# Designed miniproteins, single chains, continued (3): the designs that were tried, part 44

Each design is a single chain, and the fold is of that chain. pLDDT is the mean over its residues in the fold that is shown.

## One batch from the design tools (miniprotein)

Design m9499
Fold by ESMFold2-Fast:
Structure m9499 (fold): chain A 85 residues (1-85)
Amino acid sequence: SHMLEEILKELDRLMRELGEAVRAGDREAVRRIGEEILELIEKNKDLLPKEVALHALEQLIQAAKHFGLEELLERAEKLKKEIES
């Protein structure tokens, strides 16, 4: 599906930007990009392969823990549970 291809490309871009922000120690960028990742996965959870969504959420959870982003962490863990069920 062309829509799925576009969503996967957008997720890949956001995950790359998340990695860059984490390496830079940019807490505010991690929070902002993390919110965008959550919104993309929440909106497209029925279209995204489970393994892709779960991998992205696990990377986000680790970043949120490292930077003490409690609200982002709680949202990512909740979404991960919903996708796993």
Scores: mean pLDDT 90

Design m9500
Fold by ESMFold2-Fast:
Structure m9500 (fold): chain A 78 residues (1-78)
Amino acid sequence: MKELLDAIAAGDADKVAELLSRIPGVDEETARKAAQAAVDAYRAGYTPEQALIKAINALEEAGVDATAVSEAMQRLEA
């Protein structure tokens, strides 16, 4: 998941949203909100890994299943 962590560390919310939108069941609005949460967390002093957890939590709050998110993240590295 280096590409997603690198995008968070770069503050590239658009790239984070693009990567998150590849997860089945994630619409553009949900992906953008999760991406913004990750970038905001990183800017607030969290690590890229902690910021990614904030994005995952935002997806789950939007109704995306945690198992689906985990499986899709494995596929983004394939």
Scores: mean pLDDT 77

Design m9501
Fold by ESMFold2-Fast:
Structure m9501 (fold): chain A 55 residues (1-55)
Amino acid sequence: SEARVIAGVEEAIAIGEKEGREALRLKLQIARHEAEKAGFPRAAAYADAQLAKLE
């Protein structure tokens, strides 16, 4: 289950790279929110780390 959420973050990164930085940011924010609601802090931290790389 947590692995699926992490895979969702990675999919968001792949799609966002195609659609642009702002689209990536929004998709990562959604994934982060879902991870937190599901109780997967590790997946949420992963999404947060990816968001921090977007400058």
Scores: mean pLDDT 77

Design m9502
Fold by ESMFold2-Fast:
Structure m9502 (fold): chain A 52 residues (1-52)
Amino acid sequence: SMEEQKQLLLDTAEISEKEAKYFEKLSKKSVTAGTLARMLRTTAEELRKEAE
């Protein structure tokens, strides 16, 4: 159903946000971790917008 598809997008966004938080903790010592965190934040935002 459309509701199940929407929930899958939201669940995936939550996973991406949790992963972003992990890389954010590493970002002070790693430029790569900072880049990964921003990419994951962008992915979570795009997934949430797709779920609207």
Scores: mean pLDDT 88

Design m9503
Fold by ESMFold2-Fast:
Structure m9503 (fold): chain A 63 residues (1-63)
Amino acid sequence: SSLRNNGNILSSKGDTADSNGDYLTSSRYYSQSSTLFSEAGDTSSSQTNLNKSTDSLNKYNNS
């Protein structure tokens, strides 16, 4: 579905932002990815991206 495809794109953008140290942007992309996977009924991918969002936000808050 387009929701799953867009979720994958946003997750990938989150990975790129995280690798660049842009943790706030990374957290935002992972959060948006989680929402799209949830809307697609993909609970596992939604939870994975929600966890990544939280991890990125923690890195931002501790930097």
Scores: mean pLDDT 89

Design m9504
Fold by ESMFold2-Fast:
Structure m9504 (fold): chain A 92 residues (1-92)
Amino acid sequence: DEAARKAKIQELKEGLADVDAAAERYAAAIRASGVDPEEVVTRMIRATLEELGLLDKIEEAVEAVRKALEEHADDLKAAMRRALEILLQAIE
């Protein structure tokens, strides 16, 4: 349903309006979980795009996120900020 998809996209955009604050919250949660950041973040991006029906965007976004995590291996907040920016670009 197109209306439901647009509503989910709007909710996601509103939730990510402060990307820096969102990145800090996600980074803190990942640090607390002890799970590999690449595994958690790529799974999150893939699941979000799949739920939105943006299947053609998944592989490009996931690879961009992997590259961001590699480039920011020492700064999880910066890596998360870039991952969320990639997600926002994919849903536009």
Scores: mean pLDDT 81

Design m9505
Fold by ESMFold2-Fast:
Structure m9505 (fold): chain A 69 residues (1-69)
Amino acid sequence: MEVVYTVEEGDTLADIYQRLKEAGFKPDDKLVVEINGEKFIANNFSDLLYILTSRDLKPGDVIKISKLK
């Protein structure tokens, strides 16, 4: 299961969390996060927050999130 999110002007981390929850992700799930082709591993939603806030994300950036197997 994969969520693809395109950053829009005024988007918040809450919008990303809502999409993940709708896709059946849980806060403690380990995630593979791809930002503009670069892959990261997030151990939970707090780690995802750190990864996303540590990047200079701009409108039009593509974020792909899937569960780590």
Scores: mean pLDDT 76

Design m9506
Fold by ESMFold2-Fast:
Order: sequence, then structure tokens, then C-alpha cells
Structure m9506 (fold): chain A 63 residues (1-63)
Amino acid sequence: GERVVLKLVGKRPALRRDGSTIEPGEVIEGEILEVREDGTLLVRDLATGELILIDGDDVEILE
């Protein structure tokens, strides 16, 4: 997948698959693994290795 820098721009936290959260305004260095039909991004967090499901409308790609 593509390596990207993502910023959460939505007002709700995003969930990692382990149940931990990413708060609004946080920046994540990640790898986009999948873009789902509903616009959800499956991203690997490069700092933790955890998988994250993020609504594409709630994220800005900075790069």
C-alpha cells in the first residue's frame, strides 16, 4: 500500500482494531492497505503496527 501521513479532521475518534483510539487532530504515519466500497480506509499505523479503520471523510492526507 501507499505510505501516507494522515490527520484526523473529524470530530470523533477513530478506532484501531485492538480497540485503542486515535483522537481528532492527531497525525498518523501509516500505510493504506485497502479502500473499501463505503469509503472506509484500512490503514496500518507504522508506529504501532496496528490496523485502523478510518472514514475517508474524517481524514486528510498530508504527505
Scores: mean pLDDT 76

Design m9507
Fold by ESMFold2-Fast:
Structure m9507 (fold): chain A 123 residues (1-123)
Amino acid sequence: GLVDLFRDRLLEDPSFVRLLITSLPGKVPLSDEELRALAEAIVSDEALFERALEELEKIITDPSTSLEDKVLAARLLLEMARVLRDPALKERLAATIRRLLEDPSLPEEVRRILEEALEALRA
């Protein structure tokens, strides 16, 4: 399935998260189904989860990253929050999101998605 394809690719190249998120010229945007499958793949392995968190934090905090790519990165964090079941990984994701929300330069659209992700982690 799509989750298995993403997991296999991520295990070979953790930078694949960055390639999927960045709006490269001519690249088709990720669908909601693909974004959910990517989130499920990432949370299935602790090492993939940690590498994905590092890359998504870099995308969101980098001033050269487009708003669209920052929004997509935040949406992936939200989908990870929705599928995550391990309490330790939930707290790790929550800690990363809380740190991102402390940045006063964070775009409002990104902030709103990250606040929704924190709510999802409490459910």
Scores: mean pLDDT 81

Design m9508
Fold by ESMFold2-Fast:
Structure m9508 (fold): chain A 62 residues (1-62)
Amino acid sequence: DEKSRRAGAAAVTAAVKDGNTEAAKKVQEMGLKGEDTPEGVVEAAEEGGSEKAAKAAREAGE
């Protein structure tokens, strides 16, 4: 269900801003678009100051 998937992704994206590496991988694996795309997750992690989460998101997107 796309609605439930997007709601979960929003919560995971918030966790990525806190530097949660596992959350970054999960959002990538969900294959979402828009603000929850690989690029959006990486930017959120960088904005939150977590290069570790940003790296995890980039690698999971490969």
Scores: mean pLDDT 63

Design m9509
Fold by ESMFold2-Fast:
Structure m9509 (fold): chain A 57 residues (1-57)
Amino acid sequence: SGKEAAEKSLAAAKAGNTGAAGAVAASDAMRHLGLPPVPSSSTFEESVAALEEAVAL
C-alpha cells in the first residue's frame, strides 16, 4: 500500500511546496492506491481534493 507515501505527497502538495508537480504527484499517488486517477484536465485543487478524499478512507 502506498497510503502513507500518498499522505506525505498530499501534505506537500497542499502546502504548495511543489506547485504543478504536486498535482502530478497527487494523481500518480491515486494510481498507486489502485484508485481512478484524476483527469489531466482537472485543476491542481481538484487533483488534491480527490486524493485527499481517497487517502482519508
Scores: mean pLDDT 61

Design m9510
Fold by ESMFold2-Fast:
Structure m9510 (fold): chain A 74 residues (1-74)
Amino acid sequence: AASPDAEAKALLTEAGRALRAGDFATARELIEQAAPRAPVYAAIGYRELAEALRKAGDEAGAEEAFRLSRQYLE
């Protein structure tokens, strides 16, 4: 059976693919699925989402994602 950490890491890998495709909604959904399994991977995912949003010109979305990343680290 897969551990929660392994499941969260797999979800983050899929979120990374969604981010590269510009599918921010799918990426966010996958990151949120990782959160209850391992919050540290959700924090990593939100940082990656924030960087992708910033590059796309969504500064407000990037700031929200950075705040969520910090929340999951605490």
Scores: mean pLDDT 85

Design m9511
Fold by ESMFold2-Fast:
Structure m9511 (fold): chain A 69 residues (1-69)
Amino acid sequence: DKLAAEVVELVKQGRYEEALELLRRAIEEDPKSAYEAANGAVRVALEQGNYDLALQFQELGAEALRKAL
């Protein structure tokens, strides 16, 4: 998924605000892809030891899942 790859790359580059903003917009436009992107972002944030960021992505993933259903 192009969105998941883009969000994950932004997180890897430390561009956290851009990743969060892109994901928030994607939740409104394509909630299923946003859910997948959020899961990828959580994984990378956890690998970086950034638990606050991982929690933010988990919360956005839950919102995306609610909109996808």
Scores: mean pLDDT 87

Design m9512
Fold by ESMFold2-Fast:
Structure m9512 (fold): chain A 80 residues (1-80)
Amino acid sequence: MEEEIWREAELTLLLIQAIIAEKYGDFESAVEYYEKAVRLAKEHGDEEGLKLFVENLQRLAEKAPPDVAERAKRIIEEAK
């Protein structure tokens, strides 16, 4: 329970950090936070979290520079 609660908190923090970075145009940091969040969610079998992160990564890819957009697409494939 303690470990599970901490991991849920970490996923929430990563999501918040990614959204903030994206809002300020720091697409490199945003994609790094999403990559960590996707890996952690996949380790937990958090299908709902994975869906949310994939949707956010798809949105990020539409407005990010090509290098970040390509990285986001790779992370989306990793989430499957």
Scores: mean pLDDT 80

Design m9513
Fold by ESMFold2-Fast:
Structure m9513 (fold): chain A 88 residues (1-88)
Amino acid sequence: GKAISPEQLRELAEKLLKELGLPPLPSRAEIRATSDEELAEAMLKLARSEGIERELEEILAEWRRVTSGVPEETVLIYKGLVIAVAEG
């Protein structure tokens, strides 16, 4: 199967965050205001505190590969999930 649509991914993301009691998915403007470097640094800091730094570095390498061909809306949804989890 192909990757799920951005609309389906957004719906799943919003439902997951609500079920976990985390903050809602940030607006597109808020996500765009967060630089890729700031996001990567925040993710690495979280991974270090959890003891999963190596696994996150592998995920970030895969992310860079995947995002080069992925619709902008899909990328924004994934960034929004990371921001919501980091704030929760």
Scores: mean pLDDT 67

Design m9514
Fold by ESMFold2-Fast:
Parts: structure tokens; C-alpha cells; sequence
Structure m9514 (fold): chain A 75 residues (1-75)
């Protein structure tokens, strides 16, 4: 099971941020529900496969949506 800290560190490595550089962005997003994250993703024009998402545990659903949001904003 990937912790929030491990997830933040992986995103920071992937997007070229220093340690802690994405914490202020990821921590607020992690406090949102899956439904709130899906609504945010839709408003940002991020497409999520909700049927595939529903097969994952809640923590993996949150990681998947947050990653997709960051990929949209940082690419």
C-alpha cells in the first residue's frame, strides 16, 4: 500500500519537483472525496474512466484522479 508521503514523492520525481514541492497541492486534494475529485477533474477538462476507477480501492481511486489532474496542469 502506497502512503500519501510515498505518492507525493513519486509525483515530485515524475514532474521534476524538489522534495515537498507538490505537498501544498496534493494534501488539499487528498482531503477531498472521490466524488469531489471527479467533479474537479471534469471542471479542468480531465477525462476519467469511471468504470475502471470503480474497480480500485478508494485510496487508489484518489491517487489515479490526482495524478490525472496534475498531468493536465503540469504538461
Amino acid sequence: MMSQEEFIAELERRFGFPPGGLRSVVEPLWQLSVEELLELAKRLGVEIDEEELAKLPEDEQKRTIITAILEKLLS
Scores: mean pLDDT 80

Design m9515
Fold by ESMFold2-Fast:
Structure m9515 (fold): chain A 76 residues (1-76)
Amino acid sequence: MLSKEEKDALIKQLDSKDPAVVKAAAQKLLDEINKLSGSNLKSVDEFDGKDVAVFSKLFKGMDAQKVSGALSQYLG
């Protein structure tokens, strides 16, 4: 599980204007979501508001809207 410091760092990266930084942060979030939820999500079609809501509960302090936006940018 991500620490608060790691979550804060990821939020900053998701808010970056550099697409490569956003993509890297989104990939790390996707890996952690899969690890915690037992899912194997790989695409935008597999991610919805429900998955983002589950992630937000597990990683308290994350902005669900920013997470969703970054995953969409990374995956499609």
Scores: mean pLDDT 63

Design m9516
Fold by ESMFold2-Fast:
Structure m9516 (fold): chain A 71 residues (1-71)
Amino acid sequence: LQAKHEEGRRKVEEGLEELKRLFREIAEKAEAGDPEFRKEMIEKYKTLLKLDDEEAERGVETVIIVAKAVA
């Protein structure tokens, strides 16, 4: 039924819109050059994914690049 697909699709679209907003916020803060923001992201990324410092830093840089591309 179309209703089931429409509801699922709407939730995906809402999720993508929220993700775009989050990416814009991340890009804006990174662009502002807030050293605490970048440092905090590296620490959280390291903790959440159990990565070493170098991997976490590379991961955060990738997220920032993607955020800037979306923003």
Scores: mean pLDDT 71

Design m9517
Fold by ESMFold2-Fast:
Structure m9517 (fold): chain A 68 residues (1-68)
Amino acid sequence: SSEEELRALLERWMALVDELSRAFAAGEDPGPLLAELERIADEIGRLDPEVAAELRAAVADWRARVAA
């Protein structure tokens, strides 16, 4: 079901956010993780555009932090 697909994507999102947090703490390049998070947000957008908008906003904020 679309709900099960959304749950699986959100679980993957949470796992990648944990990895992103560790990358930031370690001073590692977060680029590949941010790109993967954007891809997941796009997939979520097919199922729940409102949730996807929140997730895209989070990625944009994290990208702005990297650029600063």
Scores: mean pLDDT 86

Design m9518
Fold by ESMFold2-Fast:
Structure m9518 (fold): chain A 80 residues (1-80)
Amino acid sequence: SMAEELQREVEEFRKLLEASLAKAIAENMPADYAIGALETYYATVKVSMRRKYGDTPETERAIAEMDEIVARVVERLRAA
């Protein structure tokens, strides 16, 4: 179903961002640079998600979950 496909997209996005966060911290990447790159990438992901799945309540729920993942990664980058 579309809901199952959207949940797989969210889970893969979470895994990608967790790996990217771990790498940024391990490599002592400047926080501002890492956050800027993440925000630019995520803007592209949101456009792609809405284009692929349409502007539906299901898509917006998936994006809201991704927004929360991004917010937590940004907080952890700033704290590092």
Scores: mean pLDDT 89

Design m9519
Fold by ESMFold2-Fast:
Structure m9519 (fold): chain A 101 residues (1-101)
Amino acid sequence: MEKKLEELKEELELLMSYILYEKHNKGNEELVERARELLKELSEKYENLTDSLEEIYEVLEELVKEFRRLIRETLGLDDEEIRELAKKYKKIVEELVKKYE
């Protein structure tokens, strides 16, 4: 469970990074605004979760699913393409972090 929670957090961070990086495209700018609204709605639920890893996992899983849905609807990407993009961004983020160490 803990490893799956960490994987969901990493995927969410990568999807957010991708969305924010693409903000200069009109279609992607709308996606960014929708993503911000979704984060705001779910942040209250997340803040009320103190000790339950299961509840935190469920909220993060829902957030990842909604981000994938938004990307599919606005950019026309399928789940496999979204996962490959997240994987590529993970590599970029890891390389950037190592540059600052």
Scores: mean pLDDT 57

Design m9520
Fold by ESMFold2-Fast:
Structure m9520 (fold): chain A 61 residues (1-61)
Amino acid sequence: EEERKKRIEKVLKLLEQRGSVTPQEVATALGISVEEAQELLDELIKEGKVVRDGDAPYRLP
């Protein structure tokens, strides 16, 4: 739970700094697999914290 919160905060910080991120960039920054990064980003979309239009990179709303 605490590790999940920490990862979410790091992803949101990256989005604030870069404007958008790919799953590959998140995976590299967090030291996780691309598949795990995609799952995390998709969870954040469901929570309304992140958006994505088609195949575009993930971004803040």
Scores: mean pLDDT 79

Design m9521
Fold by ESMFold2-Fast:
Structure m9521 (fold): chain A 89 residues (1-89)
Amino acid sequence: MEEYLRKAFELARETALLASQLSDQKQQQAGLKAAELVVKAVMYAKMGDVEKARKAIEEAESLLPQLPPEIKEKVEEAIRYARKAVEEA
């Protein structure tokens, strides 16, 4: 569980850094929001709040079509690790 949470958190931080470097403001905002939602999912999973963690993951997933391919791939990977952490909680 802790290993998956750490990996999801690191990927979310990397997503936020990449999103902050985007010239398109709408894509930048979507990427930063997706990273924030993954961090919230990790925090809720760590607290044992599986329902709030799942909701945050679903909201992050809904933003995927708005993201550039490279950032989308990182967010999808972060979501996979967050889902594994929730499954072990």
Scores: mean pLDDT 84

Design m9522
Fold by ESMFold2-Fast:
Structure m9522 (fold): chain A 100 residues (1-100)
Amino acid sequence: STEEKIAELEELKEEAIKKIEEAKTADEIISVLQEVIEKAREKNFTVMEKWLTRALEDVKTMVAEGVSIDKIKEAAINGIEAALEMEKSHLLRQEERRRA
């Protein structure tokens, strides 16, 4: 089930990044991050949810400061990738504890 959960994380990441790249406005980027947070919550990826929530707040700050859409996309993608790696690390640590 850990391998299946990692596969779900990778799929969620790929779909989210594609939607961010296709976004035309900052509001669309915020909407995509909110959608990914909801999907992470539904799947009980609690570590990913927390890191994505922080990334969303960072993106909202960048939008308020008038940062370019290209830089906002870069920050959103980096946030998604970081959130996935944190959840993946958490899942692997849980598996190691079950094996021990």
Scores: mean pLDDT 87

Design m9523
Fold by ESMFold2-Fast:
Structure m9523 (fold): chain A 66 residues (1-66)
Amino acid sequence: EEEEKRLRRQIEEDERFAKAMHLLLTSDKPLEEIAKEVGFDSLEEFEAEFKRRTGMTPEELRELYR
């Protein structure tokens, strides 16, 4: 049931998210710059992805883990 397509999408999403998380926690870049750098079309999409994966916004994660 489209398992190969699911894995491919998950790998692409995981790579993007890992890069975003690294930049979020190790740099002082504005969230809009990080979102653009890792390939999100908007800050809104970036925030939605973080909330989907972690239950928190990128702002909350930066405050909690830095």
Scores: mean pLDDT 76

Design m9524
Fold by ESMFold2-Fast:
Formats: C-alpha cells, sequence, structure tokens
Structure m9524 (fold): chain A 74 residues (1-74)
C-alpha cells in the first residue's frame, strides 16, 4: 500500500467514526476534529514510510483535499 492509499484508508475509517460519535456536532466542531485527525494521520504515515519534507507536504495536501471532498459531501 502506498503512503497516500494508507493515509486515505485511515482517514476514511476515522471520518466515519468521528461523524458517528458526534451526531450533534456543529460543522465547525466536526471540521476541527477532522483536521486534527488528518494531521495525526499525516504525521504517523510520514514517520512510518520515512517520507521526505516534500513528500510529507504532498501527502498533507492530498489528505486535506480528501477531507474537504468528504466534508462537502455531507
Amino acid sequence: MSPEEEARKRFDEAFDEIVAAHPDATPQELLDLLNQKAAEIVQEIAEKYGLSREERVRLALEVNRHLQERVDAL
């Protein structure tokens, strides 16, 4: 599995859990929780795969894009 594939899979699992656990959350509260989780996933994947600074930045941009797409689909 690529770093991008693993990050997306972890984020999708975490997204479903966060949304299910916080049914009464405001859009801002939900976005804050999702942004925190996305940052944690990027950090963990970057460390696991030994990503360079440039690769980590690209991964963060991809995860943030995926986060925005998922939030917009709510």
Scores: mean pLDDT 84

Design m9525
Fold by ESMFold2-Fast:
Structure m9525 (fold): chain A 100 residues (1-100)
Amino acid sequence: SIEDKIELFIKSLELNGETELAEKLRRLAELAESEEILRLVAMAMVAALAGDYEEAIKLVKEAIKLGMSEELAEELIRWFESIGAKEAAEKVREYVEKEK
């Protein structure tokens, strides 16, 4: 399942010393409304870490359209800010405010 694949990915991050990223993804997984939302969030995080902020924003917008909660969106925005992706965080926040 997607949950099993994400759990394996989280464990891989922990084993490679990416403990902070693993912790953030685990918290986001707890907040996710569905496996599809969790998949999109995980992909967005990977895109952001690769510097592909356009793809990251696109994936987050898709997750919001599928019913991603404001709580999950705020946690993800804080994570973008923590990695220095300020412009991506601002664009996601603007989109969340528009969809209220």
Scores: mean pLDDT 78

Design m9526
Fold by ESMFold2-Fast:
Structure m9526 (fold): chain A 80 residues (1-80)
Amino acid sequence: SVEEAVKKARELAEEAKEKNPDNEVIQTLVEVFLDALEKALKYKVSKEELIEMLENMAKMAKEYDPELAKKLEEIIEEMK
């Protein structure tokens, strides 16, 4: 479900923030992503819109936290 995917993505984003406390790029990227996830849940975005958001985040995260990018890609695959 969209709600489950948002929950998993939020947990991954919070974990990435904790693992990279001194990396300002990751800190900012995660904060923007967490805000986007809250808005997605509040406005009940479609599955397709959430997939696009997760894909964009995975692409941006790939250079800074490849584990985060991979785990986000796994959420996308589970959403089908």
Scores: mean pLDDT 82

Design m9527
Fold by ESMFold2-Fast:
Structure m9527 (fold): chain A 63 residues (1-63)
Amino acid sequence: DAMQQIQRGVDTVVTLNEGERLLKQGDYDLAIEKAEEARRRSRGVNPLTVERADELIERARRL
């Protein structure tokens, strides 16, 4: 269902933005959790949001 795929994409971007905010606040564990959630939702759907989630996880783990 195309509409469900679009909604999932929007929800995933919101989750990634929440992860970015948490990372900036120093809540690294919560940022990783949000990124992993976004990655799971993106798997097999959108490779760009999977890439963004992987980058967020890597940044959080380096801090």
Scores: mean pLDDT 75

Design m9528
Fold by ESMFold2-Fast:
Structure m9528 (fold): chain A 75 residues (1-75)
Amino acid sequence: LREKVEELAEEAVRAAREGDMEKGIEYTREALLVASEMPPDEMMEMMGRVVSRAAAAGIPPEELLKLVTEAMEKQ
């Protein structure tokens, strides 16, 4: 799971940096959903890393907050 989260986060960062914000948001959503399947401690660590990288790539903080809330609520 951890490797899959990192892969999706990398794809999200790449898409956002290339100007494809819609694709960047979608990969970020997928990464957070995969992270939500991890044990609580690992989930929080990986979600934090995904959000940090996505924000640094230019994905709006408001959108990231929505994605995290959706992924955590699914549990």
Scores: mean pLDDT 79

Design m9529
Fold by ESMFold2-Fast:
Structure m9529 (fold): chain A 69 residues (1-69)
Amino acid sequence: SSAEAQRAARIKALTLEELKDMFARMGIELSDEEIYNMPVSTIVELLQKELKLDESRVEAVRALLERVG
């Protein structure tokens, strides 16, 4: 459980940085707070469209966002 928690925290940090980089490339400047306050559906759609992430990566992002709500 602790090893999984550490892995999840690392994935969360990487996902947040990837989202920031993606939005910056799209000309959108967003803070961590703004990204976490976005609807999960909106983030998932943007990731699928712009980064073409597979379903497992999309589910990882969804799981991270559900921890906030």
Scores: mean pLDDT 60

Design m9530
Fold by ESMFold2-Fast:
Structure m9530 (fold): chain A 74 residues (1-74)
Amino acid sequence: MQSLEELKAVVEVDPAEREEWLEKVREAAKEIGEDLEELERELERLRAEEGERFLQAWLKYVAEVYEKHKEAKK
């Protein structure tokens, strides 16, 4: 379980939106054949080193890039 300090940081982010971004990132990883275990470790590292808000911004950015690539493929 996350610490109370981390929960305070996350409470300002809608959990449903965070799950949606995470699902998009996992979809992208599966499509390119990336190891989901490796992805989870990298996400944990980003949270630890850069903080929860940076992780949220990164997930949103990657999800948007993935959707843009999907659209570009027609």
Scores: mean pLDDT 66

Design m9531
Fold by ESMFold2-Fast:
Structure m9531 (fold): chain A 75 residues (1-75)
Amino acid sequence: MEKRKITALETINEGETGKVSVDGKEGTGTLSPGPSGSYLFVGGEGVSGVYRLDTTASSLAKGETVTGELVAEDA
């Protein structure tokens, strides 16, 4: 299972969309609650997908880095 480092480039609260970096590539992420913890729905060239976070978070602070597992990607 592929795990990637995701850094919030701005503060993102649950239900909000903000800038993120996925392994050094910029995208936009929407933080959402889910039954297996928190999810980040990422849009952007080469980084788009649904990432399940290893920890439950209602907010990501600017500069915070979390580990996300890619659970759905565009083929």
Scores: mean pLDDT 78

Design m9532
Fold by ESMFold2-Fast:
Structure m9532 (fold): chain A 86 residues (1-86)
Amino acid sequence: SEKAEKEFLEKLKKVLEQLREAEKAYQAGDKEAFLAKLQETIKLAKELVEYGKKNWEKLSEELREHLEKLEEDVEQLEKLVEELLK
């Protein structure tokens, strides 16, 4: 579905924008801003994964493969955040 793919790509754009903000905070040495931006990135990525799962049949095979990889990456990022908050 053209609408579902468009929405998926818009959500992906928001994830990537927030991730870039996290990288900028890290480079600036702002650890608190980095963690906050990283947590927002994880939240947006989870929303993208949930959207993709609901619209699975409407996505191309390539987007489905990227969705599975994104889900794994989100789990790894959550573990990283939990370790950084200890």
Scores: mean pLDDT 83

Design m9533
Fold by ESMFold2-Fast:
Structure m9533 (fold): chain A 83 residues (1-83)
Amino acid sequence: KELEEALEYVRKAIEAAKKGDIEKAIEYARKAIKLLEKADIPEHTKKGLITLLEEAIKAAEKGDIERAILYLEKAKEALEDIL
């Protein structure tokens, strides 16, 4: 439930970043983090996923879009592996 919605927001963040809509990419990544905070998953897994998304947001805020997309794609793969 929360994981499926988080994955959807990560996908939207990747699309926004690839289109150059950095503000929207950050917004979607933050929404994914809030969903992960509420998810009933092991704390270690939760921390790992949130860290990837936080690194993506930091890269995006710095203007390092390639790095932001890389971290978003890592979060997407990790979410797909646990769903």
Scores: mean pLDDT 87

Design m9534
Fold by ESMFold2-Fast:
Structure m9534 (fold): chain A 115 residues (1-115)
Amino acid sequence: SEVEKKLKEYLEKAEEALKKGDLEKAEEYLEKAEKIVLEHSEEISSELINELLKLLLELGKAYYKKGELEKAAEILERGVELGKKLKDKVDPKILLEIEIELGVVQLELAVKKVT
């Protein structure tokens, strides 16, 4: 499938950008991957959808470590939305990990607002 080949290329480029600490580049590739998944979800394997969600989790955690809390929340929220839309193809453990990480980020944002 040309669709799955293109998706895999974007996921590989996102992973490479994450390894280099280039979070903005990783985000660009993951946005392109998300678009493919949303437009072609029926044609895409569970394996590739779960790889996308794992990389969104890693990107969210990386922004969190940098103190970019609003960006971390935005990325993790997109991961939760995708995971819920594609529930039948998604590993519930991955979705739960994204939801937990989002909860942590949201709590820190709430504390920052009142302190």
Scores: mean pLDDT 90

